# Designed miniproteins, single chains, continued (2): the designs that were tried, part 63

Each design is a single chain, and the fold is of that chain. pLDDT is the mean over its residues in the fold that is shown.

## One batch from the design tools (miniprotein)

Design m6174
Fold by ESMFold2-Fast:
Structure m6174 (fold): chain A 87 residues (1-87)
Amino acid sequence: AREAVLAVFREVVERFKKIYPKLSEEQRKEIDDHLAAAYLYLLQGRYEEARRHLLKAVELAREAAPDDKSIPSVEELRARLDEALAA
C-alpha cells in the first residue's frame, strides 16, 4: 500500500511542478499545505487521511487551472488511490 500510494503522490507532485508558474502564490500555498499534510500522513501509515488531502490538493489545482489537461481528474485519482490502497 505505502509504495503504491507514494507512487501516485510523486506523479501528482511532478504534474503540479509544471502548473505552479500559472498559479497565484495563495493558490500554491493552499495546494502545498494539503500536499504536505498528505505526505506526513503517508509517513505515519494513515493512508485514508493522506488520500483525503491529496484529493483536495488536486481539486484545488483543477479549480485554479481548469484548462490544464495535465492535472488528473478528482474521480480518476480517487480510483487510482483506491486501487493503490487495496494492493
Scores: mean pLDDT 78

Design m6175
Fold by ESMFold2-Fast:
Order: C-alpha cells, then sequence, then structure tokens
Structure m6175 (fold): chain A 71 residues (1-71)
C-alpha cells in the first residue's frame, strides 16, 4: 500500500520531463500495480497519455494504466 507522500512523488516523477523515460515508466507501473485511483494520479496519467511530445511507449503504458484504473 502506497502512502500519500509516495503517491505524490510518483506523480511528480511521471510529470517530470527531465527524468529518464525508464524512471517515468516505473512510476506509472507502480501506480497501476497499487491501483491508485486518486484524482491527482489519474490526472497525471491522462496528461502523459495525451502528450504528443512524450515517448510513445510511455504514452501507451500510461493510457493502458489509466484505462485499467478507470474501469
Amino acid sequence: MLSDEEIEELVKTILDKSKPVEERLEAVIKLGQAKVKKPEAIEALRKVAEDPSADPELRTVAGMTLKELEE
């Protein structure tokens, strides 16, 4: 179970374009595995999934994770 502080750090990592794609992907996967449905987490995943400047793999994984969490 993730703490509110851990979720906030994962959200920051996902949105931080200066971080490696691999680190951002790990953060997305961790939110998905923990089934985090907080508005801030859902919004971060949506922003990345809909960002045309983001890495295609990162966008795909974020979109898949978002769909799983919203269903």
Scores: mean pLDDT 82

Design m6176
Fold by ESMFold2-Fast:
Structure m6176 (fold): chain A 57 residues (1-57)
Amino acid sequence: GPSLGLSDSEKRALVDLWFKDNNLPLPDEATLAAALAALDTMSDLRDLGKVLAPYLT
């Protein structure tokens, strides 16, 4: 469906995994909150890299 139906813990795990895969430090609370909000805009898990791309500097 249009919602991924992910729990907060699943969304946090996805963000943590993506940051680790890109050799980024673990996000602080503000960055994590922003990333979780961005994940709520996703219709597909394949959008994860696209949604989190702004954190690549």
Scores: mean pLDDT 75

Design m6177
Fold by ESMFold2-Fast:
Structure m6177 (fold): chain A 75 residues (1-75)
Amino acid sequence: EELRKKREEAVKKLKEKIKKGVKVKSVEVSLSEEGYIRITITFEDGETIEILLPGERITMEEAEEIAKELLEETG
């Protein structure tokens, strides 16, 4: 529930940045100690957005694909 809300907020912020013409600098996928997969998106202006996914239900490869799709859909 909370992860879904945080993901929706992160996606909204990502779309706002893209709409303002701010380009994505990098995307990083990592595993947290709590078992979440973290997608960190860094913009050219230095702002970062984090998306948390449940690592027990989503693989690192699936998370990387989601990150790629988000960038292609918004940019």
Scores: mean pLDDT 71

Design m6178
Fold by ESMFold2-Fast:
Structure m6178 (fold): chain A 94 residues (1-94)
Amino acid sequence: RGEQALGETALAEAKRVLDQWAAESTPEEASLFRKAKEGLEALYQGDEGPEAIELARRLATAFGRSRVDPEKGREEALKIAREIAERYEQLKAS
């Protein structure tokens, strides 16, 4: 099966998950999740497509975990969102 199609599905799912967490978050956390969503798109459209897909898969894993342990899943999601935001800032500086 096409790796590109699987990557696009992972990206779409990650964006949905980020939107959901943003809606359920404090304004500060919601801002971070929105920045991560923009960052994932920018990384995917740039030369960091495989890395963006890996970050998207990690977000999906954190979301799955949040269904069993909401606090731990959310904490992992915030860590991943910060990593995406930092990479996005580095991409814009390049």
Scores: mean pLDDT 80

Design m6179
Fold by ESMFold2-Fast:
Structure m6179 (fold): chain A 80 residues (1-80)
Amino acid sequence: SAETEKLIAELREEVERQMRLHNVSPAQRAEINALLAQLIAKLRQLQEAIANNAPWDEIQALLGEVEALVRQIQAILDAA
């Protein structure tokens, strides 16, 4: 939906802002952007799984993957 695309655009903008505030290196920026792309793909997959009434264990696995990606992005920001 248009609302989902707006939220994803806002997420991209906030991560870009955080990278600037933390003065990340070009290598760290590339790594965060790769993780952000994976996070966005997993968020879309999670939304689709919920919409299609997927089994709860599948939804839990996707939530765990989303959480792990967020933690990885935060760890790189904290290390910068």
Scores: mean pLDDT 87

Design m6180
Fold by ESMFold2-Fast:
Structure m6180 (fold): chain A 55 residues (1-55)
Amino acid sequence: MEDLPENIKKAIDLVVKERPSIPREEVEQIAVEHADELKDLDERTIAAYLDTLLS
């Protein structure tokens, strides 16, 4: 997704690495839904937040 901030894109890559059984598109959809909340966070914090939502 080209319209996502770099920090969110990097966080998606981290989550996909830790959870290879989850489709990347599912992680991306969750990130987009929460983009307003995530935009001001660092990539590690975003990855932890997304991981919590996928649990």
Scores: mean pLDDT 78

Design m6181
Fold by ESMFold2-Fast:
Structure m6181 (fold): chain A 100 residues (1-100)
Amino acid sequence: MSRKALEESFKKDAEQLQKIADELFAKVKAGEGGKDDLLEAILYRGAAKNASPGAIIAMAVALALKRRHPELDPAEEYVWALEIIGDEESAAEVREVAEA
């Protein structure tokens, strides 16, 4: 498989993840989203900025855990995923939002 095809695939994935993040941030700004939507938006933005197989897998694991256990606060899992992605700024933002 060509390196160029993989790079183009990751660019498309990054664009789609950023679009999802933007939609979630817009929902929160409109007063139609809650804290969970804001945390999810930060996770998608972090994955979009650092789009790689590892970033996508870490994000997917964190989101799958929240879907299976909707009663759980996803902040710790989203911080874990962002730290694996290497986005320390977004991980800090999730911690700040979780404390608010």
Scores: mean pLDDT 81

Design m6182
Fold by ESMFold2-Fast:
Structure m6182 (fold): chain A 65 residues (1-65)
Amino acid sequence: EQAALDAAGARGEAAMKEVWSRVDEVAPDLTDEEKTQLIVDAGEAGARSLDEILAFIREQVEKRK
């Protein structure tokens, strides 16, 4: 049980690290706080995968222009 939860947590941390890295590549001009807020907003909008999060962030970045 704990080993499975730890593995899920480690996968979540690796996924978040990948999300952050890709968000930084897509929107390098945004502050760390703005990037974090967009990731949170994507999750609240129901994004459950990296591609959904990145699609949401691209839309928000374009909308802010």
Scores: mean pLDDT 70

Design m6183
Fold by ESMFold2-Fast:
Structure m6183 (fold): chain A 82 residues (1-82)
Amino acid sequence: KKYPKVILVTKDGEGMTPERMAEIEKAVEETTGAKAEVVVVTEEDYLELLLKAHEEGHLVVTISGNATPEELKAALERWLAD
């Protein structure tokens, strides 16, 4: 169904540059039609973020710090095709 925003969560912030975050957000927005945001969280804060995002009706997708925009597009296209 319709999600107001897609939140892409990673625990690995060191590999995730601002340029890479923007590329991932762009690819997700082009694939889903919804706004996308990459968020770096600590291990302790991860579950808290998931619960709050769910309460607001946002889709949460966990990604690795080395995820590429192309890999995320392919995964989201499969999910949307379902």
Scores: mean pLDDT 72

Design m6184
Fold by ESMFold2-Fast:
Structure m6184 (fold): chain A 104 residues (1-104)
Amino acid sequence: NMEESLEKVIEATIEALKEAIENPSVGNIKLASVLLERLAEKAEEYAKKYNDEKYKKIAEIARKAAAELDAIIKPDDSTLSQEQIDEAVAIIKETLKELEELLK
């Protein structure tokens, strides 16, 4: 079931974004980035199959956010500065708002 799969990815991504906002850590921010990348890929597949602009918008939001987070976090980073955490949390908050508004 392709729609059920996308819905589950959306739910998992939203929960990860919320967790990263409430408990900002390198691990939680990296998890948010990974799930945003998965969401972008799955939404891109759905946009192709259904020719629905809503899925394209989900993919664009998720892809942009994942790229912005990856720019802040190096693969070998076990710690982040407070400025990096604040920047990552700001991106995650904006992304969560955009996704929740689009999914209403």
Scores: mean pLDDT 83

Design m6185
Fold by ESMFold2-Fast:
Formats: C-alpha cells, sequence, structure tokens
Structure m6185 (fold): chain A 60 residues (1-60)
C-alpha cells in the first residue's frame, strides 16, 4: 500500500477539487484500498477530514 497519510491528503485535495468519485478511484489505485474503504476515504476527504480519510484508506 502507499503511505496512508499521503493517500488521505491526496484524496482530500481531489475530493474538494474534482469530486468524491475521482478521489475514491485515486485511493483504490494508489492506496490499494477496497472500493468500500476508498469511498469512505473520499467522503471524509470531501468533508476536509484528512485524518479520517487517511485512516479509512489504511483500513482498505
Amino acid sequence: MGDPEKVGAGATTLAQSLGAEVAARFVEREGGASPEAARRAAIYGQQGDVAAASKAAAEG
């Protein structure tokens, strides 16, 4: 897996600029997360919660 902190930060940036769907695909590809974990990380990222996004990405 990629670094969960970097994946969470990237997901937050992508979710806020390009939307949660793009962020979820990023977490799946870069973090190796399951689709469910990637979706959770993207939702937290869209809300600006980088810590929760990083944790969700690591749980995948």
Scores: mean pLDDT 78

Design m6186
Fold by ESMFold2-Fast:
Structure m6186 (fold): chain A 97 residues (1-97)
Amino acid sequence: SELRELAERMRELLIELSAAEVALAVGDPSARERIERAAREAIELLEEAAELVRERDPEAAKELERLAEEIRRDPRDLASFERAVRLLEELARRAEE
């Protein structure tokens, strides 16, 4: 399932953001670039997922787009990354039925 692969990748980005936040707290100079990269990849992933589900579930597509905009406004929004993982996992589960 393409949605399952996107859900797994989004979970990896959540883990990377969490690790990058720890790096930022200890003054690691690479931390900001890691956060920006994780956010950029998350936005691209959520926009791809929204296109995949748009015709079958337009409300889920809008929610994925909303989460992408929240991450664009705040690249450190861990809660939006967590919501994105949960939504993508639910969409993947439903597609496998």
Scores: mean pLDDT 89

Design m6187
Fold by ESMFold2-Fast:
Formats: sequence, structure tokens, C-alpha cells
Structure m6187 (fold): chain A 79 residues (1-79)
Amino acid sequence: MSIQEQVLEQIDEIKAIIEKILANPNASEEEKAGAETTLKQLDELKSKLPEFSKDVQEGLLRQLEGLKEYLEKKLEELE
């Protein structure tokens, strides 16, 4: 797999988690607004991804992995 394919896969996985947060009745309006903002940022990142160097894409992969862990924990807290 290319680094770009790995970044795109992480973005898609994070979007799925965010959609679960948005669908959760226990999520506050502020939490949903934050989730919507993150979705917009991920869409912008996805569109700009081909412009980034491999080193930048590797850094983004690490940041996205951390964001995924954070959002999974947040989703668990909404149970």
C-alpha cells in the first residue's frame, strides 16, 4: 500500500466514527458541531493530499491515528 492509500483509509475510518457520534442521541449540540467541523477539515485534507510530500503524508498518518483513538474514546463515553 502507498502512504497516500493509508492516509485515505484512515480518513474514511475516522469519518465512519464521526458519523456514529453525529447519530448518537447522547451527543450534545456542541459535540455534534465539533464533529461536523472535523468532517469538513477531513474533506479539505483529502482534496489537498496529492499536493503533500511523502514525509508530510507520513506525519499526517500519525496525526490521523491519534485523532482516531481520541474519537473512539469519545464515542465510548457517549454510551
Scores: mean pLDDT 83

Design m6188
Fold by ESMFold2-Fast:
Structure m6188 (fold): chain A 80 residues (1-80)
Amino acid sequence: SPKEILQEKGKEAFKKAVDVGSKKMKEEMEKLKKWLKENPDASPEEILRKYYEVLREGADAMGEAFEKEMAKIKEEFAKE
């Protein structure tokens, strides 16, 4: 059924989005490690904010990747 196909496509899209987000967080963590080394006198508040931005960048990348996959799925189901 169309609903069953949509559920499987949604599961695949979710897995792809998680992979993209995880990769982005790893890349941003490497940048954070470099920033911490270059900024040894950074305040605890600045450090915590940088960790928050790593999580946010990962979440944003994951959401964007999922939206892109959803758009493809919707286009496939909208075709007459």
Scores: mean pLDDT 86

Design m6189
Fold by ESMFold2-Fast:
Structure m6189 (fold): chain A 80 residues (1-80)
Amino acid sequence: SPEEIRELFLKVIDAIDAGNFDEALKYLDELLSKMETEEERKKVIQNFIETLKEYLESMTDPKAKEAAQKVIDYLKKKLE
């Protein structure tokens, strides 16, 4: 469901904002597990990296910035 994907995406963002990398990965892995194809997973990963890079530029909390960067690095590794 697009609504379930949207809800999981928001939970990942909320976890990042809280500086909680482990919680962000939990929701992120659940979101990626709902993708049926490798092409869909790669597209979602690429879009998420772009979104988080833009979000990172507006962040002021060092813990949130660190969590966002760790998630970006994790996602980049999955594309390799």
Scores: mean pLDDT 85

Design m6190
Fold by ESMFold2-Fast:
Order: sequence, then C-alpha cells, then structure tokens
Structure m6190 (fold): chain A 100 residues (1-100)
Amino acid sequence: SVDDIIEELKNIIDEIKKSIDYLEETGDVEAVIENIKRIIDYVDYLIKKETNEKVKKALEEVKRILSRTLSELEKETDVKKAIEILRKALKEIEKILNEV
C-alpha cells in the first residue's frame, strides 16, 4: 500500500542517515558500501513484490539513485567526498518520498 511504502522509504532514509553518521565517526567507506549494497537488495525485493505501478516506479527510481551512489562510492577514497555522495542520495530519496 502507499502507507506501507512511505514507511519503507522512511526506513531507507534512516539507514542512509545512519551510514553518513557512521562514516563521519569511523571513516570506514567499505562498511558503508556493504550497507548500501544491502539496501539495494532490499529495494529490489520490494520492487518484485509491488503491484502498484506508481509505487513500483518510485522504488525503481530509488534503486537507480542507490546504484549510482554505490558506483560513485566504490571509486571514491576521500571520506569527505563519500559523505557528500551519500548526502546527495539522501536528498534525492527524500524528494521521492514527498512525491509518493
């Protein structure tokens, strides 16, 4: 349902916020990459179960943002730039949440 997807998107947003906080505290980009991969797998699972086309399109957009974010993180060695990459993804996903 739309209410269920709003809560799922909020959970994804919270996980990204936690990843940013963790990265700021530890500088561990590899751990954050693994967490983003886990979130992508979860979003893919939600897409495969979704029957509402508008909700499915929103989830596919979230997956696209996260997949691009993952690719950018995998080539980034600077922790501050990795944080900026994640903050950009966070803002894009928050925008999708507001449009659902």
Scores: mean pLDDT 88

Design m6191
Fold by ESMFold2-Fast:
Order: sequence, then structure tokens, then C-alpha cells
Structure m6191 (fold): chain A 85 residues (1-85)
Amino acid sequence: MEELLKEMREVVEKSKSMSEKETEEAFRQMIKKLEEAKKTLSPIEKSWVDGFIEIMRQAFKTMSKENAILAAERRLKSLEELLKK
């Protein structure tokens, strides 16, 4: 789980300096990776990852790039607090 959080953080941080198209593609690739990783996670961890995936999917349909990144960052911070150790 910690490795997934690190990868999600990297995508969010890198997206701040990317074009909108590059950010959308990075989010799509991250979603694919998270869907695959869910197969090995606990039910609780799966629910956290599902919430993050849903936010990322909806972000580019209803939000600007900047707001999409902020939404992802807020959710990621919440997940990091849950795994604080």
C-alpha cells in the first residue's frame, strides 16, 4: 500500500508541470495500475483505492486540470493520514 501511495503522489506532483493532455493520460495510466493492484489489497484498502479512482475519472469530465489535481491531492492526503505509520 505504501508503494501505491508513493506512486499516486508522484503522478499528482508531476501533473502540476504537465500539459492538460499529459495529465489526463497520466491519470488514465494510474487508474489502470490501481485497478490491477486492487486484486491483492484488503477490502478496506480496496475501498480507499476505489474512491481515489472515481475522483480521478470524474475530475477531467467536470473540472479544470488545476481543480482535478487539487481533488486528487486532497484525497491522497487523506489516504496518507490513514497510513501514517
Scores: mean pLDDT 75

Design m6192
Fold by ESMFold2-Fast:
Structure m6192 (fold): chain A 58 residues (1-58)
Amino acid sequence: GAKDIVISQLEQLAEQGFPIAAELLDAVKKGDKDAIAAALKKAGMDEDQIEAALKKLS
């Protein structure tokens, strides 16, 4: 599903040494919505975009 594709992409980016990708990957795997939202906000996403992303990752 969409979550599995996102996890695979984040794993590749984390392996390449992107710290934000590693943090987001860990948060997604744990289902920590607050950590996911915080990482996406640091990436420059608006609150509405973050809410939509969280719904797709649930």
Scores: mean pLDDT 73

Design m6193
Fold by ESMFold2-Fast:
Structure m6193 (fold): chain A 61 residues (1-61)
Amino acid sequence: AEEEAKKRNEEIRQKVLDGAHRARALSAAGVRDAPGAGNYKEVEGDLSPGELGLLLQRELA
C-alpha cells in the first residue's frame, strides 16, 4: 500500500535526521568545542529547521 510506503519513508526520514543530527553534533564536538556533554536540548536547538531540512534532503537524495 502507498500509505505503508509513506510510513516507511517517514521512519527512514526520522532515523536519517537523528543520525545526521547526531553525527553533526559529534563532529562539531570533535572539531569545535562543545561545552557540557549531555546538552542535547541545546545542540538540538542549534539546528535550525532550514539546516535540518538540508540534512534530510542530502540523505534522502
Scores: mean pLDDT 54

Design m6194
Fold by ESMFold2-Fast:
Structure m6194 (fold): chain A 62 residues (1-62)
Amino acid sequence: MSAAEAIELVNRLMQKIHDGETLSEEELQEAIEAADIMLDAGVLPLSASMARDVFLEELKKL
């Protein structure tokens, strides 16, 4: 996954959570991996860190 693809995925899945949609365990794991790619690349680190925390909390609820 490229950094650009990671940004798109994180934004899309965060929007789904904001809209009240429940994500699958697989979607949440992929979202966490995408956030980690953004953090490793130094791309939007505050946004990536915040999104990663949201995805982890959603995963814990499953």
Scores: mean pLDDT 83

Design m6195
Fold by ESMFold2-Fast:
Structure m6195 (fold): chain A 61 residues (1-61)
Amino acid sequence: KELADKLLERAKKAVEEGNDIEAAVYQLGLATLVAADRSAGDEEGARYFQEKLDEAAKLIN
């Protein structure tokens, strides 16, 4: 779950630096973690990563 927090921090920094492509890559990383946990049946983990993805999306859009 530390990985999701690091991906969100990197997305914020990429937006601050004007690197929208790099920010989008970190957002995709978070979306991949949501899908992986959901496929494994970890709905609580998927919800945690979805919350981080929603924060990242708010910064980009």
Scores: mean pLDDT 74

Design m6196
Fold by ESMFold2-Fast:
Structure m6196 (fold): chain A 67 residues (1-67)
Amino acid sequence: LSPEQRQRLQNQIAGLEKNSELVKDDEARKEVLELLAEAKQLLDNGEDELTVQKKIFEAGRKLHEGL
């Protein structure tokens, strides 16, 4: 990952973490945060952009469903 790609992915994760506060159900919010934690681990392990982005999208989908 380029530094620019890494920063963009980190910003996406941070934005979803902030928006997780809008999820009223505690269990659904926990699932979103766990998916975001997995995305951070994939990013830290140097996984490809597509792999990290897929996990971010899964978290975003769960967040949307929890609204």
Scores: mean pLDDT 83

Design m6197
Fold by ESMFold2-Fast:
Structure m6197 (fold): chain A 104 residues (1-104)
Amino acid sequence: SREELEKKLEEEIEKVKERMKKEGLSDEEVAEEGRRRLEEILERLGAEEEERRLLLLMAEALSPVEQLAVAKVAEELEEVTLEKLEELLSLAFGRRFQRAVDAV
């Protein structure tokens, strides 16, 4: 369900933050790992060139932590589809909008 995906995304974001603090990882290192994992997922799912480019561009608009968290949650799903990956990206974007509203 959407609520289960949202919870998994929140838990993975916190895990990535804790790992960064413990291991001294930079934003650049986290973003690179996230991008690599997302590219591997898209290749495995057989995404068309244009769809792959669009989804990667959308992911690049997220924070490094959110990029890696989305990739890791997608990898942990028993059945990964392009639709579920799009839903995870949409949930991550929703979190950004909520943070912007909370800052006002």
Scores: mean pLDDT 77

Design m6198
Fold by ESMFold2-Fast:
Structure m6198 (fold): chain A 65 residues (1-65)
Amino acid sequence: SLDEALAAEKPQANADIDSLIAEARARGFTEEAKRIEEVKEKYKDNPLAALIHAAVILSVARSRA
């Protein structure tokens, strides 16, 4: 069902967000890493939205580097 598919995506989205935080920290984007952590906490009930916001934050940081 759609609900089961969405439930299966949530753990993966949280893992992907953690990977983006780790990448940001490893690359020296400490401010962006903190923003991604705040986004993860703010959107804890919607990890897919958090992942989209996190990906945008890191993408912008990469483009300015």
Scores: mean pLDDT 77

Design m6199
Fold by ESMFold2-Fast:
Structure m6199 (fold): chain A 105 residues (1-105)
Amino acid sequence: DELLKKLDELIEEARKKALELAEKGNVVEGFKEAYRYLAEEFRKLGYEELALLAEAYLLALEGAPLEEIARLLKEALGIDEETARELAERLLAGAEALRAAEAAR
């Protein structure tokens, strides 16, 4: 499947970008760069829903308002507002845990 091969290539490139920044002690910035890269590349390929999902993850890492993250998740996944808000809360909690882990070093 050509699509799956292309997705694997993009994910691997995003991983490399994240690792380069993590090696410099910038773990959170590495994840931000990875999701920014994925959002741009998915949009270029016409996979708008995947691009919106990557943007939602990026916004959570940036500490954006829950309502903004939930809106993108609703659009990306075609889910109801309640489920989108619960997912946004989980993404924000994960981002906070990652920031705390980096700060503890």
Scores: mean pLDDT 82

Design m6200
Fold by ESMFold2-Fast:
Structure m6200 (fold): chain A 55 residues (1-55)
Amino acid sequence: ALSGLEQQVVAFLRRNPPSSEAGAQTAIDVFSAYLASRGVSSRERARAVLTAVIE
């Protein structure tokens, strides 16, 4: 299950999809670090979830 903050990030990325592969990698890096800094996910888990959403 996704936390409320993870769901908000996922919803944001679905509404604002990255326009390039470089943009996708930047989004994954930034948001995975953000979620990890908030203690709602490990950076590794957040990266996996966000990669699956952006594909």
Scores: mean pLDDT 77

Design m6201
Fold by ESMFold2-Fast:
Parts: sequence; structure tokens; C-alpha cells
Structure m6201 (fold): chain A 83 residues (1-83)
Amino acid sequence: SDDEIKKKIEKIYKKKIETVGFSKDTIEQVNKQLEFIKSLPTDLQEEILKIMEMELNTETNSQRLEVEQRALELMEKIRKLNE
């Protein structure tokens, strides 16, 4: 469901903030990014979640490049929606 996707994304972001110990300015930027993601259509939120989960499970350089490529393709889709 939409709520399940949002909760999973929020959980990943919260864990990153807690783990890294970001500065106040960085936390503000991360929160703005999270708000932006939550404003996107559910299909795009689901793709973002899949990419985030793939990133967490990457073990090889090949897998990391695949995640980066998918992220770039997703960013391009988001850019085109705002045109």
C-alpha cells in the first residue's frame, strides 16, 4: 500500500540519520528530500524504495553500478514530470 511504501522509505532515512550523525544542515536537507519523495506518485515512490533496498544489498562493483544506473534513470523520469 502507499502507506507501507512511505513507512519503509522513512525507516531507511531515519536509520541513515541515526547511523551517520549528520549535522543540523544535513538533517534539514535530508528531511526536504524525504518530503519531496513523499510528494511523488506512488509508482515513483515504489521505484525509489526498490533502488534504496538494492543499494543496501549491494556486494559487488557490478551491483553498485546497476543501482547508480537505475537511480539516474529514475532522476530523469522525475525531471521530465516537472517539465
Scores: mean pLDDT 76

Design m6202
Fold by ESMFold2-Fast:
Structure m6202 (fold): chain A 102 residues (1-102)
Amino acid sequence: SIEEKIEEIKERAKKLKEEAKDDPILVRGAENIIEAAEHVLEAYKTGDEKSLLEAEIHAGVALIQAAVAKLTNPNDEKVVKLADEIQELANEVLRLVEEIKA
């Protein structure tokens, strides 16, 4: 279900935040995914268009943060892996926003 997908994204982002604790940009990226997931859940429950927009904004910021982390640490295998995971979670949030809008 949509609620189960949202909870999975949120739990994955929480784990990623703990794994990334040595990199402030990746920590902020993970926090933005958590915020995006919470806004998607609110939109799903209430139909609030503003919550969908907030989810898109937070997911977009997370994508920028992941890109910056990779640009500043291109040879750090752990940073690149965690940044790629943030990008995947952000894209999952954006797919859920599309499903709710449909």
Scores: mean pLDDT 89

Design m6203
Fold by ESMFold2-Fast:
Structure m6203 (fold): chain A 87 residues (1-87)
Amino acid sequence: SSELEELRERIEELTERVLEDPADTRAVHGLVVAVGELANLLRPVDPEGAARLGEMAQELLDAPVEERPEVARRLTEEALRRIERAE
């Protein structure tokens, strides 16, 4: 769907920003919001995937700056995998 494609692009862009500057709180919050939107779209067809994405987004919010790149990479990998399965 167009919504999944738009979310994929937004997640990838925000992840690159977090990897470039892990202290960019706007990029971190943007990524969490985008993943939350993805989880809401997936919940009716993949409730376990939606729950996992929510947990990982919370992990990113709670992560210290130095751990954000690793957490963001794992979150993005899971998000993209869930999008592929939903297509």
Scores: mean pLDDT 87

Design m6204
Fold by ESMFold2-Fast:
Structure m6204 (fold): chain A 100 residues (1-100)
Amino acid sequence: SMEAELEAIEKKIEETKKKKLEELKKEGKPKEYIEFVEKTAETLKAAIEFVRSGFDEEALERLKKAFREAAELAEKVHEDPELVRELAEEQLEELERFAE
């Protein structure tokens, strides 16, 4: 059943979140890392709800909002050089479009 599969994914998201939060707390990571993990889990759950809802518009808006908030927190964490590079490349392309 699709619902049973979605529930299993939600459970795995929650378990993975709890494990990662425990690791970050043991390592003494700043609050921004904790907030990023929590928002990432929220975004993934919002994606599951979007599927569960049959691709409902209100569920899509919730997913978009969570995604934007997760992206903002990712910038504060500064842990992914590839994400920093992708954001820098997008900003460069945008600047190139404005320069011409």
Scores: mean pLDDT 74

Design m6205
Fold by ESMFold2-Fast:
Structure m6205 (fold): chain A 101 residues (1-101)
Amino acid sequence: DFVDLEGFEKMVRGIIEIEARERGLTFSEEEVEKIEKKVLEKMLPIIEIGNNSKSIEEIREKLKTELGLSDEEIDELLENGIPEEMVRVTREEIDEAVENK
């Protein structure tokens, strides 16, 4: 699926809002922007590899060599797709932000 940057940013913000509400947390705009930036920094290279690769084998090689992903992480990403990975990464960045608060 083709995901534009603006649509991607909106989805990340939506996930942050849902997770904050479910956890009973209030994030400042600066905290939301920091989480969004971290998610985009992790997700954009994955999207770029997908867009610039000609085969699934090339995607696997680049995810492993350029991003240091394990074979298990790559298998999960390829089975679940970009939207599920975006939710996972956003939750991990929220967990990091909460722990460092």
Scores: mean pLDDT 76

Design m6206
Fold by ESMFold2-Fast:
Order: C-alpha cells, then structure tokens, then sequence
Structure m6206 (fold): chain A 63 residues (1-63)
C-alpha cells in the first residue's frame, strides 16, 4: 500500500533516462545501448520493445 516503491522506481527510471540522453548527445552508442537495456529491465519491456527503443536512440544520434 505505501507509494514508496513507485517513487523509487520512477527515480531510478529518471536517472537512467538522463544517462541515456547524455550518452546519445555524446554519440556513445555503446553506453546508450547499456542504459536502454537497464531501462527495459526496470520497466519490464519485451525484447521487441527494447529493440524499438534502440532504433529510436540511433535516430536521435543522427542529429
């Protein structure tokens, strides 16, 4: 019943998303892929959803 687990979950996701954005801005695909995998583990994404997220990250690095 306490909301604490949800708050911790959101906090971890925000940190990972921030790290992912930083990796994308630095054009570090190896780091970006690592953070995408960690985010997928936190939210319980399927392998298909994880691959879609990787594709979107690659597109962002093209900028």
Amino acid sequence: MPPTPVQRYVGRLLRLIGDLIDAILNKDWEKAEEYIKKIAEEVGLTPEQLEEMKRKARELMEK
Scores: mean pLDDT 74

Design m6207
Fold by ESMFold2-Fast:
Structure m6207 (fold): chain A 84 residues (1-84)
Amino acid sequence: NEFEKQLEELEKKLDEAYRKALEAIKKGDVKAAKEHLAEMRKIHEQLVELLKQAPKELISRVIGLILKAIGDILDLELRIKKME
């Protein structure tokens, strides 16, 4: 299923961007952390667009990923703000 493949790819990208942002924060690299945060915001936007096209059986999964993205984005925003 092409839709499921796209969801898996976005989830992997979200997890990777979050991991890289946390590593950047650990190194004190605010610029890199903000770049990864911007990537996560773009992934969130893509997930919201996918929700509009989601098959009934996948709606719950897409919503779960959107909520995960929101949580991770908020966590990073707070961490970055504390470094500034």
Scores: mean pLDDT 88

Design m6208
Fold by ESMFold2-Fast:
Structure m6208 (fold): chain A 98 residues (1-98)
Amino acid sequence: MTAPSKETERKLLEEALKTIMITEYLLSLSEEERKAILEALEKGDGEKIKELEKLLEEIEREAREKVEEMEREGLKKEEKEEIIERARELQRELTERL
């Protein structure tokens, strides 16, 4: 596969790590806890939505920081591809468990 531009690669890694972190968090929850989150979103529970927004902001910050660290350390192309593939696999697993 052709290597993407550095900017595109950074965005793909940030999105992949964010997806991994969010999906792993959701998969760590019980079925009841996952249903409670979905019900809160469907019903517009303002307090629960604010908690989820805060969690997403923290995950987004951590994903960005990790990408910056990986760029500084010179992560190998194979390692970057593995992160992107892992995100795809986890997203599929979450969909099957919902």
Scores: mean pLDDT 75

Design m6209
Fold by ESMFold2-Fast:
Structure m6209 (fold): chain A 66 residues (1-66)
Amino acid sequence: STSFSAEQEEERRRLIRGTNLALERAPAAEVAEILGISRAAASRIVKAPDDGAISRLAVEALHRRR
């Protein structure tokens, strides 16, 4: 099974929460550009950021952008 150390898990949780807040405030067009997806897909992510796969992609995209 895939696992993370306690430190990595806590850091990941913080990033996910931060990403959820950013996605809720960011326009769908901006989210689409950040994640490299269509505006329709970005709108779905904004509405369902807690979907594990989607949240993880958003976290990685924001981390790479910075």
Scores: mean pLDDT 57

